# Designed miniproteins, single chains, continued (4), part 56

Each design is a single chain, and the fold is of that chain. pLDDT is the mean over its residues in the fold that is shown.

## One batch from the design tools (miniprotein)

Design m13927
Fold by ESMFold2-Fast:
Structure m13927 (fold): chain A 87 residues (1-87)
Amino acid sequence: TREVLEEVIERLEEFAKESKNEEIKKMLLGLAKIIRDDLENLSGRQARTSAIQFLRYAIREIEKVFKGSEEGKKAIELLEELIEKLE
């Protein structure tokens, strides 16, 4: 499960690096940091559960603020893919 969480962190950081929207970039980098910190401090199962919760929260926030944005739509698609990998 550590390997899947590390992949999630890498995918979030890669998308953020390529993002032209600073708010989406900051949100995804913030998520990557939270997941990394949890991976260091929690059991793999707890870190996984926490990651799913934060990824779902981020989808809701992007839907509220970036509805109709191409960058927002792509970010949501990424977050949904990452949740499926963790479930």
Scores: mean pLDDT 82

Design m13928
Fold by ESMFold2-Fast:
Structure m13928 (fold): chain A 100 residues (1-100)
Amino acid sequence: ESSMSPSLAVKYFEEGLKYFKEGKYEEALKYFQKALDILEKKLGKDHPFTKAFEYYIKGKILEAKGDKEAAKEQYKKALELLEKTLGKDHPRTQKIRKEL
């Protein structure tokens, strides 16, 4: 936990996206959770960026269950928090925008 870096969170996030695209939802969610754990330790649970990622993971869980409309709602909440924190043109903001 204390030895985990933000760059490792990015690697886990990218790995999760890869498994999700392959239909390996259980593995994808495992990697998304690992990335979230690092963000919570680094930034705190209440940080806007951590909350944005929590919404993103909730969206992925709903999408894996076939609830596309509920998933889109969670992605919109994540996007709004990232736009306010990092700006609309930030690479992290753009990645979540692609889920909509």
Scores: mean pLDDT 77

Design m13929
Fold by ESMFold2-Fast:
Structure m13929 (fold): chain A 70 residues (1-70)
Amino acid sequence: SMEEVERILAELKKHLPLDERAEELLRALLTTGRAPADLHLPEKLAAMVAGYLEEIGLGDLARRLLAQHT
């Protein structure tokens, strides 16, 4: 749900410096299961986000995020 997506984004923003493009990418990933091909996170930020997603049980999304950033 959008409420769940915004909850996850709010939690990430407490610990990670997400700009508007990073939020756009992650919102798309969390809602559709796929990151837009034209949007990229810095590699280190992508790794940190993927770690968090894996910890909360979204390991499939974590793998998709990393595949776009490696």
Scores: mean pLDDT 80

Design m13930
Fold by ESMFold2-Fast:
Structure m13930 (fold): chain A 96 residues (1-96)
Amino acid sequence: SEREFELTKILMLLIAMSAELDVMIRQKVPVSDMKSSVISTLNSMKELAEKAGNEELVKLFNEATTKVNAAKSADELAKILDDLQKKVLEIVRKME
């Protein structure tokens, strides 16, 4: 189904975003650039969630974007992404 395809894309982007953040932290990229990269990917995942008609995921990605904008350190960003991953997996599991 189209919904399953869009959910698969969201999961792939989530994994890629976490891996990219780890690389940026190791390379000591400025936190502002980390935030910009994460927000860009969150916006892409939100668009996929909107297309899938999944309002719970849309809300979750909006909340994550707000938290990322407020974050002041790489550690806070990593924690936000870890929490986001857990919540996305909980939502996807409920769809079965």
Scores: mean pLDDT 87

Design m13931
Fold by ESMFold2-Fast:
Structure m13931 (fold): chain A 60 residues (1-60)
Amino acid sequence: HMEEIKKKYKEELDKILAEVRELEAQRGQLTPEQYRQRVAEINDKILELDKKVKEEIEKL
């Protein structure tokens, strides 16, 4: 049911949010290239999770 999907999504999203906050905290210490790479990695995780959630919902 949707509640299980929502719970799984929230747990994974919280982990990604922690990575985002850590990246923002050290933003001034990173080169633009390093920042872009980490943003891309985090964004990929978000997109992967969002895609899985949407696929699951669409199958309901």
Scores: mean pLDDT 77

Design m13932
Fold by ESMFold2-Fast:
Structure m13932 (fold): chain A 80 residues (1-80)
Amino acid sequence: SEYVEKAKEALKAGDLETAREYIRQANLEGDFEEAKKLGEELAAKSTDPWVKLLIKATEYFNKGDYEKAAMYLVLAREAK
């Protein structure tokens, strides 16, 4: 579907509103699997980048990987 390609282009450009509309169109065209994947990417990009890094830090902390947890915490502060 051309809407899948347009959604990918909009996501690369950081145009989240346009990407959301094209994902909707791709879903209507029957590209359910691609639309689902793009929707997950849109949700991830809609979260502030530093918050995503904080989530990663928390995941590693909960696994007992304190070295990686500290690394992601530093990256989160730099991305803020």
Scores: mean pLDDT 79

Design m13933
Fold by ESMFold2-Fast:
Structure m13933 (fold): chain A 63 residues (1-63)
Amino acid sequence: SAELEAAVEEAKRLAREGRFDEALAVLEPHRDQLPPVVQRAIDLLRAGRHDEAALLLETYVPR
């Protein structure tokens, strides 16, 4: 959980910086363990739909 939370927070930071390939690289190894909204963000990053992916990542708040 802490590892997954750290990966999502790092990916959000990278996406805010426009570093979308690095955001994808951080999330990709954890895809199967991540919630559906983050899995969709990964799919959007892969598709080059960077603005949509960034918005979805920002809607996710770990609790």
Scores: mean pLDDT 82

Design m13934
Fold by ESMFold2-Fast:
Structure m13934 (fold): chain A 95 residues (1-95)
Amino acid sequence: SEAKEKVIKLAEELIEKAKNTPDEKARYAYLIAAAMLLKAVKNSTEEQLKEIYEKTLKEIELLEKNISKEDLPLGENVEKALKEAEKIIEEYKKE
C-alpha cells in the first residue's frame, strides 16, 4: 500500500534525523514519532495510516519551529514515551 510505504519511509527519515540532531529534545521527539509510525504500520488500515502520516508531518513541523522553546507541543512525558519507543523499535527489528 502507498500509505504504508510513505509511513515506513517517514519513520526511517525520523530515525536518521534523530542520529544527526545535537538537540536532545528533538532527538527524543523524532525517535518517539518513528516508533509510533512503525507500530501503526502493523495495526492500522490504509485510511488510518494516511491520517497518522499527515498528523506526524504537522507535529514534526511544529517541533522544528519550536526547538528553542522550553515546552514542546509533542507527545506525553518524554521519559515514558522514549522507553516505549525504544521497545517498539527493538520489537520491529527483531521480527
Scores: mean pLDDT 73

Design m13935
Fold by ESMFold2-Fast:
Structure m13935 (fold): chain A 96 residues (1-96)
Amino acid sequence: KELAELLLKYLKALNGEELPKEVMDKAREVANDKEKVYEAIENMNEEQLREAFKLLIEILRQNEQLDTAKELEEKLKNSKTKEELKKLLKEFFEKS
């Protein structure tokens, strides 16, 4: 769904990808609303969930949050199903 794509675009922008202002404004609106973030995550397929984790781990590493990145990588290794991936991603955004 559009919310899932907007959340992924927001994470890509945080990793240095340039977005048009209109797209960035929409992506930021989704990212700043916990209900929309949760809806976006629920609508993600496994490929999108794994892409979101790759982007988050890279963002954490770029911000020198190496221990948090390592913790997330270990939790990701232990998450085998799409439902476990969704739960882990929601938990990450809730704590952040």
Scores: mean pLDDT 81

Design m13936
Fold by ESMFold2-Fast:
Structure m13936 (fold): chain A 83 residues (1-83)
Amino acid sequence: SELEEEIRKILLEVAKENGVELSEEEIEELVKSTLTAIKGFKLDEKESKEFIENYAKLEVARKLNDVEKVKEYSAKIEKIQDK
């Protein structure tokens, strides 16, 4: 779907910007989890875009063990989910 391609694109861009290599399997798993979250929280188009960007940054920060960025992006995601 168009949304799945957008999620994949953002994940690849964020990973590349941070020098992180994600396998095809890791990308597909993250695309699936992101889609599940968007549908589960019933996010609109704007909320979905903000969620995708912050979730990609969060997962990359976790892989880098960047504690401060993990805290920052986790807080942003919580705010998007809290209506």
Scores: mean pLDDT 82

Design m13937
Fold by ESMFold2-Fast:
Structure m13937 (fold): chain A 68 residues (1-68)
Amino acid sequence: SQAEKAATLLAQARAEIARMPGDMSDEQAAAFLAMLRAIAESLGLSPETIAALVAEARRAIEAHRRAA
């Protein structure tokens, strides 16, 4: 299902974000989110599912930056 694919991709994105520098630039963050969007599109996820996934990944990046 789309929900299962999105959940798996989000879990992988969160694991990668945890490995990124806490002081990552806005450009680095934007590049990561763009890559995540491209992967989600290649998996055939709907625009609504992709928007929700990218929003969750953005929240994870901000949480990671605050923890650093």
Scores: mean pLDDT 85

Design m13938
Fold by ESMFold2-Fast:
Formats: C-alpha cells, structure tokens, sequence
Structure m13938 (fold): chain A 79 residues (1-79)
C-alpha cells in the first residue's frame, strides 16, 4: 500500500461532497478527507495509504455518487 490522493471537483454543495467522500474513505480504510470551496466549486480530497485496487474503487464510487464531478486519482510522489 502506498499513499494515494483522490480528488473530486463539482458544483455540488460542499456538505454533500464531503459526506460522500467520508463514506467512501471509511469503506476503503483509514483515510483523511479534506473539503474546501474554490471559486464557487466544491472540492474534496481523500488521502491515505491504500492499495491501487482500493484507490481505483474509491475513485469509481466517488465518480458514480457525484455525477458531473471531475475526479482525479494520484499517487503521492516518492522521495
């Protein structure tokens, strides 16, 4: 397992996006959820150590539950 970040940006309300992100994060292991509003868009990030399969499943579920969102999956850079 490595550090992954799954980002979603959408015009959905921030509270809705944060709630969905927290449910998704809880399902795939202990992960930090960050939520912010940027230029009238709601942005959430799920960040934690998980397998590639868990990260892909989390990304897909987040995209399915927040239709119209831009969802991006990134691995943390190695130092």
Amino acid sequence: AVSHAILASSPHPLEEMEAVAREVAEKYGPATVQAREVDGWSEVAIVGRMTDEQAEAARDELAARLPGSVVTHMRAPVR
Scores: mean pLDDT 77

Design m13939
Fold by ESMFold2-Fast:
Structure m13939 (fold): chain A 55 residues (1-55)
Amino acid sequence: SRREELVRRAERLFDENRARRPSVREIADQLGVSPATLSRLVTEATGVSYRALLA
């Protein structure tokens, strides 16, 4: 789905920039969504926050 594609794009952007520790806001801005929307979609898709995926 479009939501799954968005989450995968967010994961890629985060992984590519992991060393500089991009914020959810930075990734959301790059994807053209609000930070709240991105956070919700990641939580819905994975059961955890996107920040937690990297902890």
Scores: mean pLDDT 72

Design m13940
Fold by ESMFold2-Fast:
Structure m13940 (fold): chain A 77 residues (1-77)
Amino acid sequence: DDAALRAAFAAFDTDGDGTISRAELRATLRARGHEDLVGVYELAIRDADADGDGRVDWAEFRRMAATLPAELRAALL
């Protein structure tokens, strides 16, 4: 749900600046034991990052999560 996605976004946004970097995403996925999924999420992040600056805001994160298969979306939570 939206609250769970917001909690996940906050967990990935380790510096609290309102955006997620690729480095933060990688570190969090590795810490959760999902290193094998890093490449899949990096592709999803790249597609969501419309300006190509390597950072994902809340709107882009939410859109990315909506396009992921249920199993991959569950790994974010």
Scores: mean pLDDT 72

Design m13941
Fold by ESMFold2-Fast:
Structure m13941 (fold): chain A 65 residues (1-65)
Amino acid sequence: MEKFEKLRKLYQAIVEDPERYRDASISELAKEVGLSPSEFTRLFKEEFGMSPLHYVRQQLGLTRR
């Protein structure tokens, strides 16, 4: 499976159930898509414009002011 496709599926999973990922570390998210934490963070930022943990927090409402 393409790395991009796994990233997109994770992105959708976070939208649908952000609570599932509330306590997930960057390492755990990276393992779910088969990437190292640094590769995962870089590719996620390139594709979606923000870091994975920032995105999770945004879906949980934690990054709003």
Scores: mean pLDDT 77

Design m13942
Fold by ESMFold2-Fast:
Structure m13942 (fold): chain A 62 residues (1-62)
Amino acid sequence: GSSREGGRAGRRAGEAGASAREAGYIGLKTNGDDPERGGEAAERLAAEGLSAAASGGIAGMG
């Protein structure tokens, strides 16, 4: 592994955003048109991905 690994954190955040979008769409389709649920799930996944990426850096050196 690399000491920096900056790309890993950035990649995780970006990937989480893409997953949130997909989850939102799938959620709406599965729920039968519930935009609140789909939107909430997508937003939560995006926030979780960003938080996880940031926390990962600290945890690795903790």
Scores: mean pLDDT 54

Design m13943
Fold by ESMFold2-Fast:
Structure m13943 (fold): chain A 91 residues (1-91)
Amino acid sequence: MERIEADIGLALILIGLTVLEKYPMPEEEAERLAKRVSDLAREIAPHMTPEELRILAEAFRRAADYVRKQGNTKAAEILERTAEELERLAE
């Protein structure tokens, strides 16, 4: 993956996380979006610095908290697992 593709991927992840945070949606839609942003995060992770990985992990944890407050437990669990994976990669 080229760095510019990774940067575009990061922008798309942040947009997706913002949508999950600000817009209550049905559980199946939230789970689908959570999976998409998580898969994209895994693809771009090898091109990120430890600092970038930590910042992204915090963004996923914040989104998980909002999604859980909305009642979308499965989507929140997906986002939390992704945050844990990103934190592990930043070590």
Scores: mean pLDDT 85

Design m13944
Fold by ESMFold2-Fast:
Structure m13944 (fold): chain A 95 residues (1-95)
Amino acid sequence: SEAEKIGKELAELIEKLKELMKEVIELAEKIKSKRKEEIEKWAKETIEEAEKLALNPPKPAPGESVKEAYERIKKWLEEKIKEAEEILKELKEEE
């Protein structure tokens, strides 16, 4: 039950991150942003890392519980979502 719940929550965050990354890339390309290449590289690297987290169950560090590992991964995904939202805002201001 808990493992399924964790997996679902992480999958939903990863899907949201991928959707935001798609919007960021599309907007950067549409406005011909000087940051397009930098943004595309960052987005690709972030998606690759998120997909690695999706394929592997949360692996606790020494002394870390499964719940703590999940909370750490969730926080990282939420921080990347916030970064993507901020980049979208910046690109809209460049338009």
Scores: mean pLDDT 78

Design m13945
Fold by ESMFold2-Fast:
Structure m13945 (fold): chain A 103 residues (1-103)
Amino acid sequence: AEEEALRLMLQADRYFEKGDYKKSAELYEQAAKKFDEANNPVMAQIARDLAIEAYKKAGDEKKVAQYEAEHWRRKALRSEIDGNTEEAEKYRKLAEEYEQKAK
């Protein structure tokens, strides 16, 4: 699994360098999944961050909106745990807006 993940990372890097950001992003996402399967959460997170960067460069607004929705959902949960209910509600609404854009 980890060998496959590393191969996908190298392929993604090559497509990124050639300016094929959409294909690069898809390969980084596949690498992240393979790193998760290999129980390597650090490399999985690095691969996800690279996928997001590639989607931003590709102009894939739906994928960027999906990741933004996940980001604001995590921030909302953190604010709720911290007792910042008003901030949590604000972040929840932002997540819902991005979820609509990701459709």
Scores: mean pLDDT 84

Design m13946
Fold by ESMFold2-Fast:
Structure m13946 (fold): chain A 80 residues (1-80)
Amino acid sequence: SEEEERQKEADEMLNYLKELFSNYRKQIEKLKKTDPEKAEQLKKDFIEYLESVIEVAKKNNYPQEFIDELEKLLEEAKKI
């Protein structure tokens, strides 16, 4: 069904974004020691990207559970 396909796409996207978050966090933490300005820019760019993904997900009526998980990632990104 279309609902099952949307759920599968949401799950795949969430897994991708969690991996992306892990990689961005690692890179930001590394850059904090060598280039703090670049670290802040990378963090800002990632936050803006996550906010954009959340807005697109809301506009396209993605599952609320998916949106909630994205908002959790956004709050974690702000704490990096």
Scores: mean pLDDT 86

Design m13947
Fold by ESMFold2-Fast:
Structure m13947 (fold): chain A 62 residues (1-62)
Amino acid sequence: SDIMGVIRQSVLNILEAIEKGDEDAVQKEIADLRSGLRKLGVSQEEIDKLVKSIENAAEALK
């Protein structure tokens, strides 16, 4: 599985949702990213760290 491809696609989707002001879409994409990475065998600790970084970046772009 292309873990980096999944991350890249989710980041692009999150940026698109931010640009449109769609907070629900941002939250859904983050939830889908968590689920997708878990299915690819990424640890919960690594997922939490990545999601926190993405959430912090999204908050900075508001």
Scores: mean pLDDT 82

Design m13948
Fold by ESMFold2-Fast:
Structure m13948 (fold): chain A 75 residues (1-75)
Amino acid sequence: MEMVTVRIRIPHSEPFDLAAIEALLAEHGGRITAVRETPEERLITAEVPRERAEAFVAALRALYPGARIDVLGGA
C-alpha cells in the first residue's frame, strides 16, 4: 500500500488534541511520524495511504477549520 506524507499546521488559537488526530489517522490507516511546535503553530507530519488521503484531509478540515494541510506525493 503506497503512503503519502501529510503536513498539518494548526494555529495555537485552536484547541489541540494529539490523541484525537492519532485516532483520526488510525481510522484512515495512517500514523503520525513527527510533531513539532513553533511560536506560531503546531506542525504534525503524518503518513496516510494514498487512497485515503483525501478523506482524511476532509475530516481533519471539518475538525480543525483553521488548519493548513499539505499532501506531499511519495517518490
Scores: mean pLDDT 79

Design m13949
Fold by ESMFold2-Fast:
Structure m13949 (fold): chain A 85 residues (1-85)
Amino acid sequence: ALSPEQLAEAAALLAEAAERMRGASPEEVQRIVRELTARLQELFPERAAEIERGGAALVALAGVDPEAAVIGVQSWRRELLEQLA
């Protein structure tokens, strides 16, 4: 089972990433998503494959629609917060 503390840390990282992505270029959004994905994989090595798939999808989305990528990161954060409740 995932630790509530690790889930809270992940939710905070996702919130920080979403804020950094606002007003950023597509290339900067892609960089932020890659950094976020790597940090989430460090927190949850047993779920690294799922995190990599989600991160890759968001990087691809950020190259086309950076605003949709922000929404995607916010959706990940919402899912983690629901697991904490």
Scores: mean pLDDT 80

Design m13950
Fold by ESMFold2-Fast:
Structure m13950 (fold): chain A 79 residues (1-79)
Amino acid sequence: SEARAFAEEVFAQSPEELIAKYGEQADKYVGKELELPLKEQILLSTAGVHRAARESGREEEVLARARERMLAWIEKQAA
């Protein structure tokens, strides 16, 4: 539940601010085997999703689907 609340809080943040703060770290993580804390995975994944959504031209639909999938993934991790 704490991880879910954190994810919802992160998705509620400004996309521009998330990309500025975490986008570079997300790029450094991609293509590397790194063991990261759950909250850091949520932050980096959300920053990457916001960037990809902006590039897709279907930002709102892509973000809604990605948020839904992330919340479902968090629930599976908590089980």
Scores: mean pLDDT 72

Design m13951
Fold by ESMFold2-Fast:
Structure m13951 (fold): chain A 61 residues (1-61)
Amino acid sequence: APAEVEVEARGTAEEALARVEAALRAGRVISEALLELEGDSGEEAAEAALRIYELMRAARA
């Protein structure tokens, strides 16, 4: 069974999304994403966070 991992998604929304996608491609089950997102707009950070949670939810199915 794949090991469950927490992913620290720090920095820009793009970097955070890339880290989560890389973990999922490696076949890891992400139990929690610790989000420390930076950005000029809160909308970009919120959209990236939503996308990350969608990816995590899809991986659980």
Scores: mean pLDDT 61

Design m13952
Fold by ESMFold2-Fast:
Structure m13952 (fold): chain A 78 residues (1-78)
Amino acid sequence: SLKDKLEETRKKVIEILKEEGVPESTLKQIEESMKKAIEESKTKEDYIRTLRSLAGLAQRLGVEKAYELLTETLKEVE
């Protein structure tokens, strides 16, 4: 399901951000925000919006590996 795919992507993104040295307090806030957004997502459009938001965050943090993963996931869902 799209929800399961988002949950898998969330876990991978958090691991990448952790490996890239993003502080634990920031990681916890990002993970909590992601979990809430995924839980509140009910339509394909909600899932796409969540993925775009996360890709934008990864780009702003300069974590290219996370950005690439999120944009590829977007292409698969769209």
Scores: mean pLDDT 78

Design m13953
Fold by ESMFold2-Fast:
Structure m13953 (fold): chain A 74 residues (1-74)
Amino acid sequence: PMADPSDVGRPPRLVIEHRPEDPGQADWGERARRALQLVLESKGAPFDDIVDRLSRELGLPRSAIRLEDVSLPS
């Protein structure tokens, strides 16, 4: 199977530049997973909205959250 260049429905990779200080392993993992699930369930939302939701859910500034496009291997 090959990727179609007109297909823009690929999920972006979430990158967080800042790490939470001593987040609490189980609780932080659950919150992060919930935030990612929310992003996936909100397909069709603009990146700005997705970043805002993640910022609110994780308690991080929007500038600390980066979305990377998922492309084919070069």
Scores: mean pLDDT 58

Design m13954
Fold by ESMFold2-Fast:
Structure m13954 (fold): chain A 88 residues (1-88)
Amino acid sequence: KILELLEEAYKYYKEGKLKEAQEKLREALSLIPDEIVEEASKFINEKTPGEVTPELLLEAVRFILDKLGVKEEQKEAALKLLEEQLGV
């Protein structure tokens, strides 16, 4: 389910349909299990306690996508979409 939504997001991203790509990415992220989100939170806190930058947030999302077994090209597209949304 999550992997299917990320594949759809990647397809829209390649077609230049950024709004549709971001919507599919949002749906995928909303389905991530809380336990994986907690692991990512611990990962960030271990790297830089008390500070969260956009760069660390992107690292957290990459960590989550790696845990889910997302393909590299789909991970890169998702991170690019998030970079655009975060203004970095």
Scores: mean pLDDT 76

Design m13955
Fold by ESMFold2-Fast:
Structure m13955 (fold): chain A 73 residues (1-73)
Amino acid sequence: MEKVKQLEEEIKELEKRIAEAVARGDYATAIELLEQHKRLKVEALALQGKYAQAAAFLRETDARIAELREKLA
């Protein structure tokens, strides 16, 4: 229970930082933060037994990372 709360707070902070990086056009930082967000979010969902949601989130986030990588090229 405690670990899930800690992960959720860290996830919220990362979401804010990702939005700020994207807003300023810093896609390299946004990609790095999205990869960290992906790891923590999947862990939080798995700890709650939400495996289908974790799989859907991974697919969606990987697509978003690929889109941002394309903007850097």
Scores: mean pLDDT 83

Design m13956
Fold by ESMFold2-Fast:
Structure m13956 (fold): chain A 96 residues (1-96)
Amino acid sequence: SAAEMIAEAEKIAEEAKKKLEELSKKGQDLARTVGSSAAWEVLKEASEYAKEAKEKLRELGEKGTPEVKEHAERLIEELERYFEEKAREVMKAIAE
């Protein structure tokens, strides 16, 4: 149903945000303890994770009703903004 697809989209987005926050914290710590190279590897992992989550949301939107598609597109935009914010935190730590 549309409601079940919307719930699945919300779950994908929330799990992705949680993972991106964990990776941001890890990247910041590694930048300060191990070095910039280790932090960049975590940022790359975060980028790939965000890409996979956005692809899952796009597929769900394509399979669903117009309401599901609109909801998935909104979540993709939110996830892109969240990734940019979390990536910036890691890049600031690298620049220290």
Scores: mean pLDDT 88

Design m13957
Fold by ESMFold2-Fast:
Structure m13957 (fold): chain A 100 residues (1-100)
Amino acid sequence: SMLDEMVKLVEELLEKEGVNLEGLSKEQAQLLVLKVVLDWLGENGLIEADSDGKFRLVEDKFAKASPAEQRLAELVVDYLNTGKVSEEFEKIVDELLKKT
């Protein structure tokens, strides 16, 4: 499923960065996962701020990303622009915490 592919992608990013979610609250885990995904978006040049201070995805680089990478990036950009964690993103964190 799309959720399973996004969970796997986030697990790979957490492992690469040496980040452990064990012992964290759901809120702490959400913020740490958001940071790790944001760092990934920035390092790969997939995200930019427009002249109005809104964040957007860089379409030319994003077109080659997997569907799971695209969806995960959209959820994180939505958080940056709204300050709200989506239910879909919460489900990713819930699945990650079940594995700890």
Scores: mean pLDDT 83

Design m13958
Fold by ESMFold2-Fast:
Structure m13958 (fold): chain A 100 residues (1-100)
Amino acid sequence: KEVVVVELVVHDAPEELIAEARKVAEEVPKDAIVVLAVVDAGSTTDDAEAIVEAHKILIEKHGIENVASAAEETDDRSPEAVKEALERAVKLGLEKAKAK
């Protein structure tokens, strides 16, 4: 199966995360494995709820067997720290996807 990695950084933009998940669900084939890799960069909003909603949207379209989600948090909003957190989330998501 094709594996599609979706990389998202969230900081005070929960609606944008949900919109991106909906876009992925529309554009990615239903039988592809989707890896949702999320970095929570210390938002003041309900980013955790948006991450859960994004995961549900992907499961609804692709099936639970084809969705692997990994989330990392960072208090350091530097581009380097965000990239390192995103790399960790991608690696974890890919390992979860290998088990499917």
Scores: mean pLDDT 74

Design m13959
Fold by ESMFold2-Fast:
Structure m13959 (fold): chain A 67 residues (1-67)
Amino acid sequence: DKALEELGKLLAEAGEEKRDEWLAELIAKASSDNIVESQAEIARELGKILGKEEIGEKAAEEILKEG
């Protein structure tokens, strides 16, 4: 719950340009124990929970591209 709230605040403050980059990095760090596929799935779910599905999808794509 707290992590989701923090992500919402960060996304609002980061603005449009860095939203996808910041979200992808946060998810990757928060899910360091998970493999790339799991991290991408978490990104999609977080985007849905935050009500920002577009950002979640973009973050998932970036995570998959990086590794």
Scores: mean pLDDT 59

Design m13960
Fold by ESMFold2-Fast:
Structure m13960 (fold): chain A 80 residues (1-80)
Amino acid sequence: GELKAAAMGLSILVKENKITDDEAASGAAYLKQKFGLSDDEVANLLVQSAVKISESPLSEAEKNQYLNAGEDALKEGKSS
């Protein structure tokens, strides 16, 4: 779903040093507001996403899909 794809994308962007932890937090805050998550739920989602990325190679298509979702969440978070 959109939530998982965006969390995966934010985790990839942080891992590749393309965004800061503060920028990732802005995207996470947007996801929290949009999907009605608690702070613990969004933190757990990001941790699970980082683990998943480290354990499994992504196809180029999957990576691009996640990056697009993560970049959209980041843009919305920064505009708030």
Scores: mean pLDDT 81

Design m13961
Fold by ESMFold2-Fast:
Structure m13961 (fold): chain A 118 residues (1-118)
Amino acid sequence: SPRLRRLRAEARELFADPSVTPEQKKAVVTALEIATRIETYARETGNPLAKELADKVIELAEKLIEAVRNGASFETIKKIMEEMIKLLKEAREKSTDPLLQKFLDEVIEKMKELIEEL
């Protein structure tokens, strides 16, 4: 996605700033990794729910990068990540695709573990 390529470039620029903490970098990297995985799933399967989810997760990844760039608190970062978990859970509940459900369970678990480490 052109949008994901742009976000990866913005993240690289952001990570050159010494004021950005390891925890903030990990949050951004994880959000971009999840967005990339969902977009890849949507592209490979043609699943419309996965496509819609990818677009929404990319929007939250953009919001997260902007929050980190503006020096937002860890509380703000955590809330954005919790919004992402909510979207993933809603997609899981709406999905009838067992492979998508399993994939979403794995990424939800990874996000929950990261939030606990913040």
Scores: mean pLDDT 86

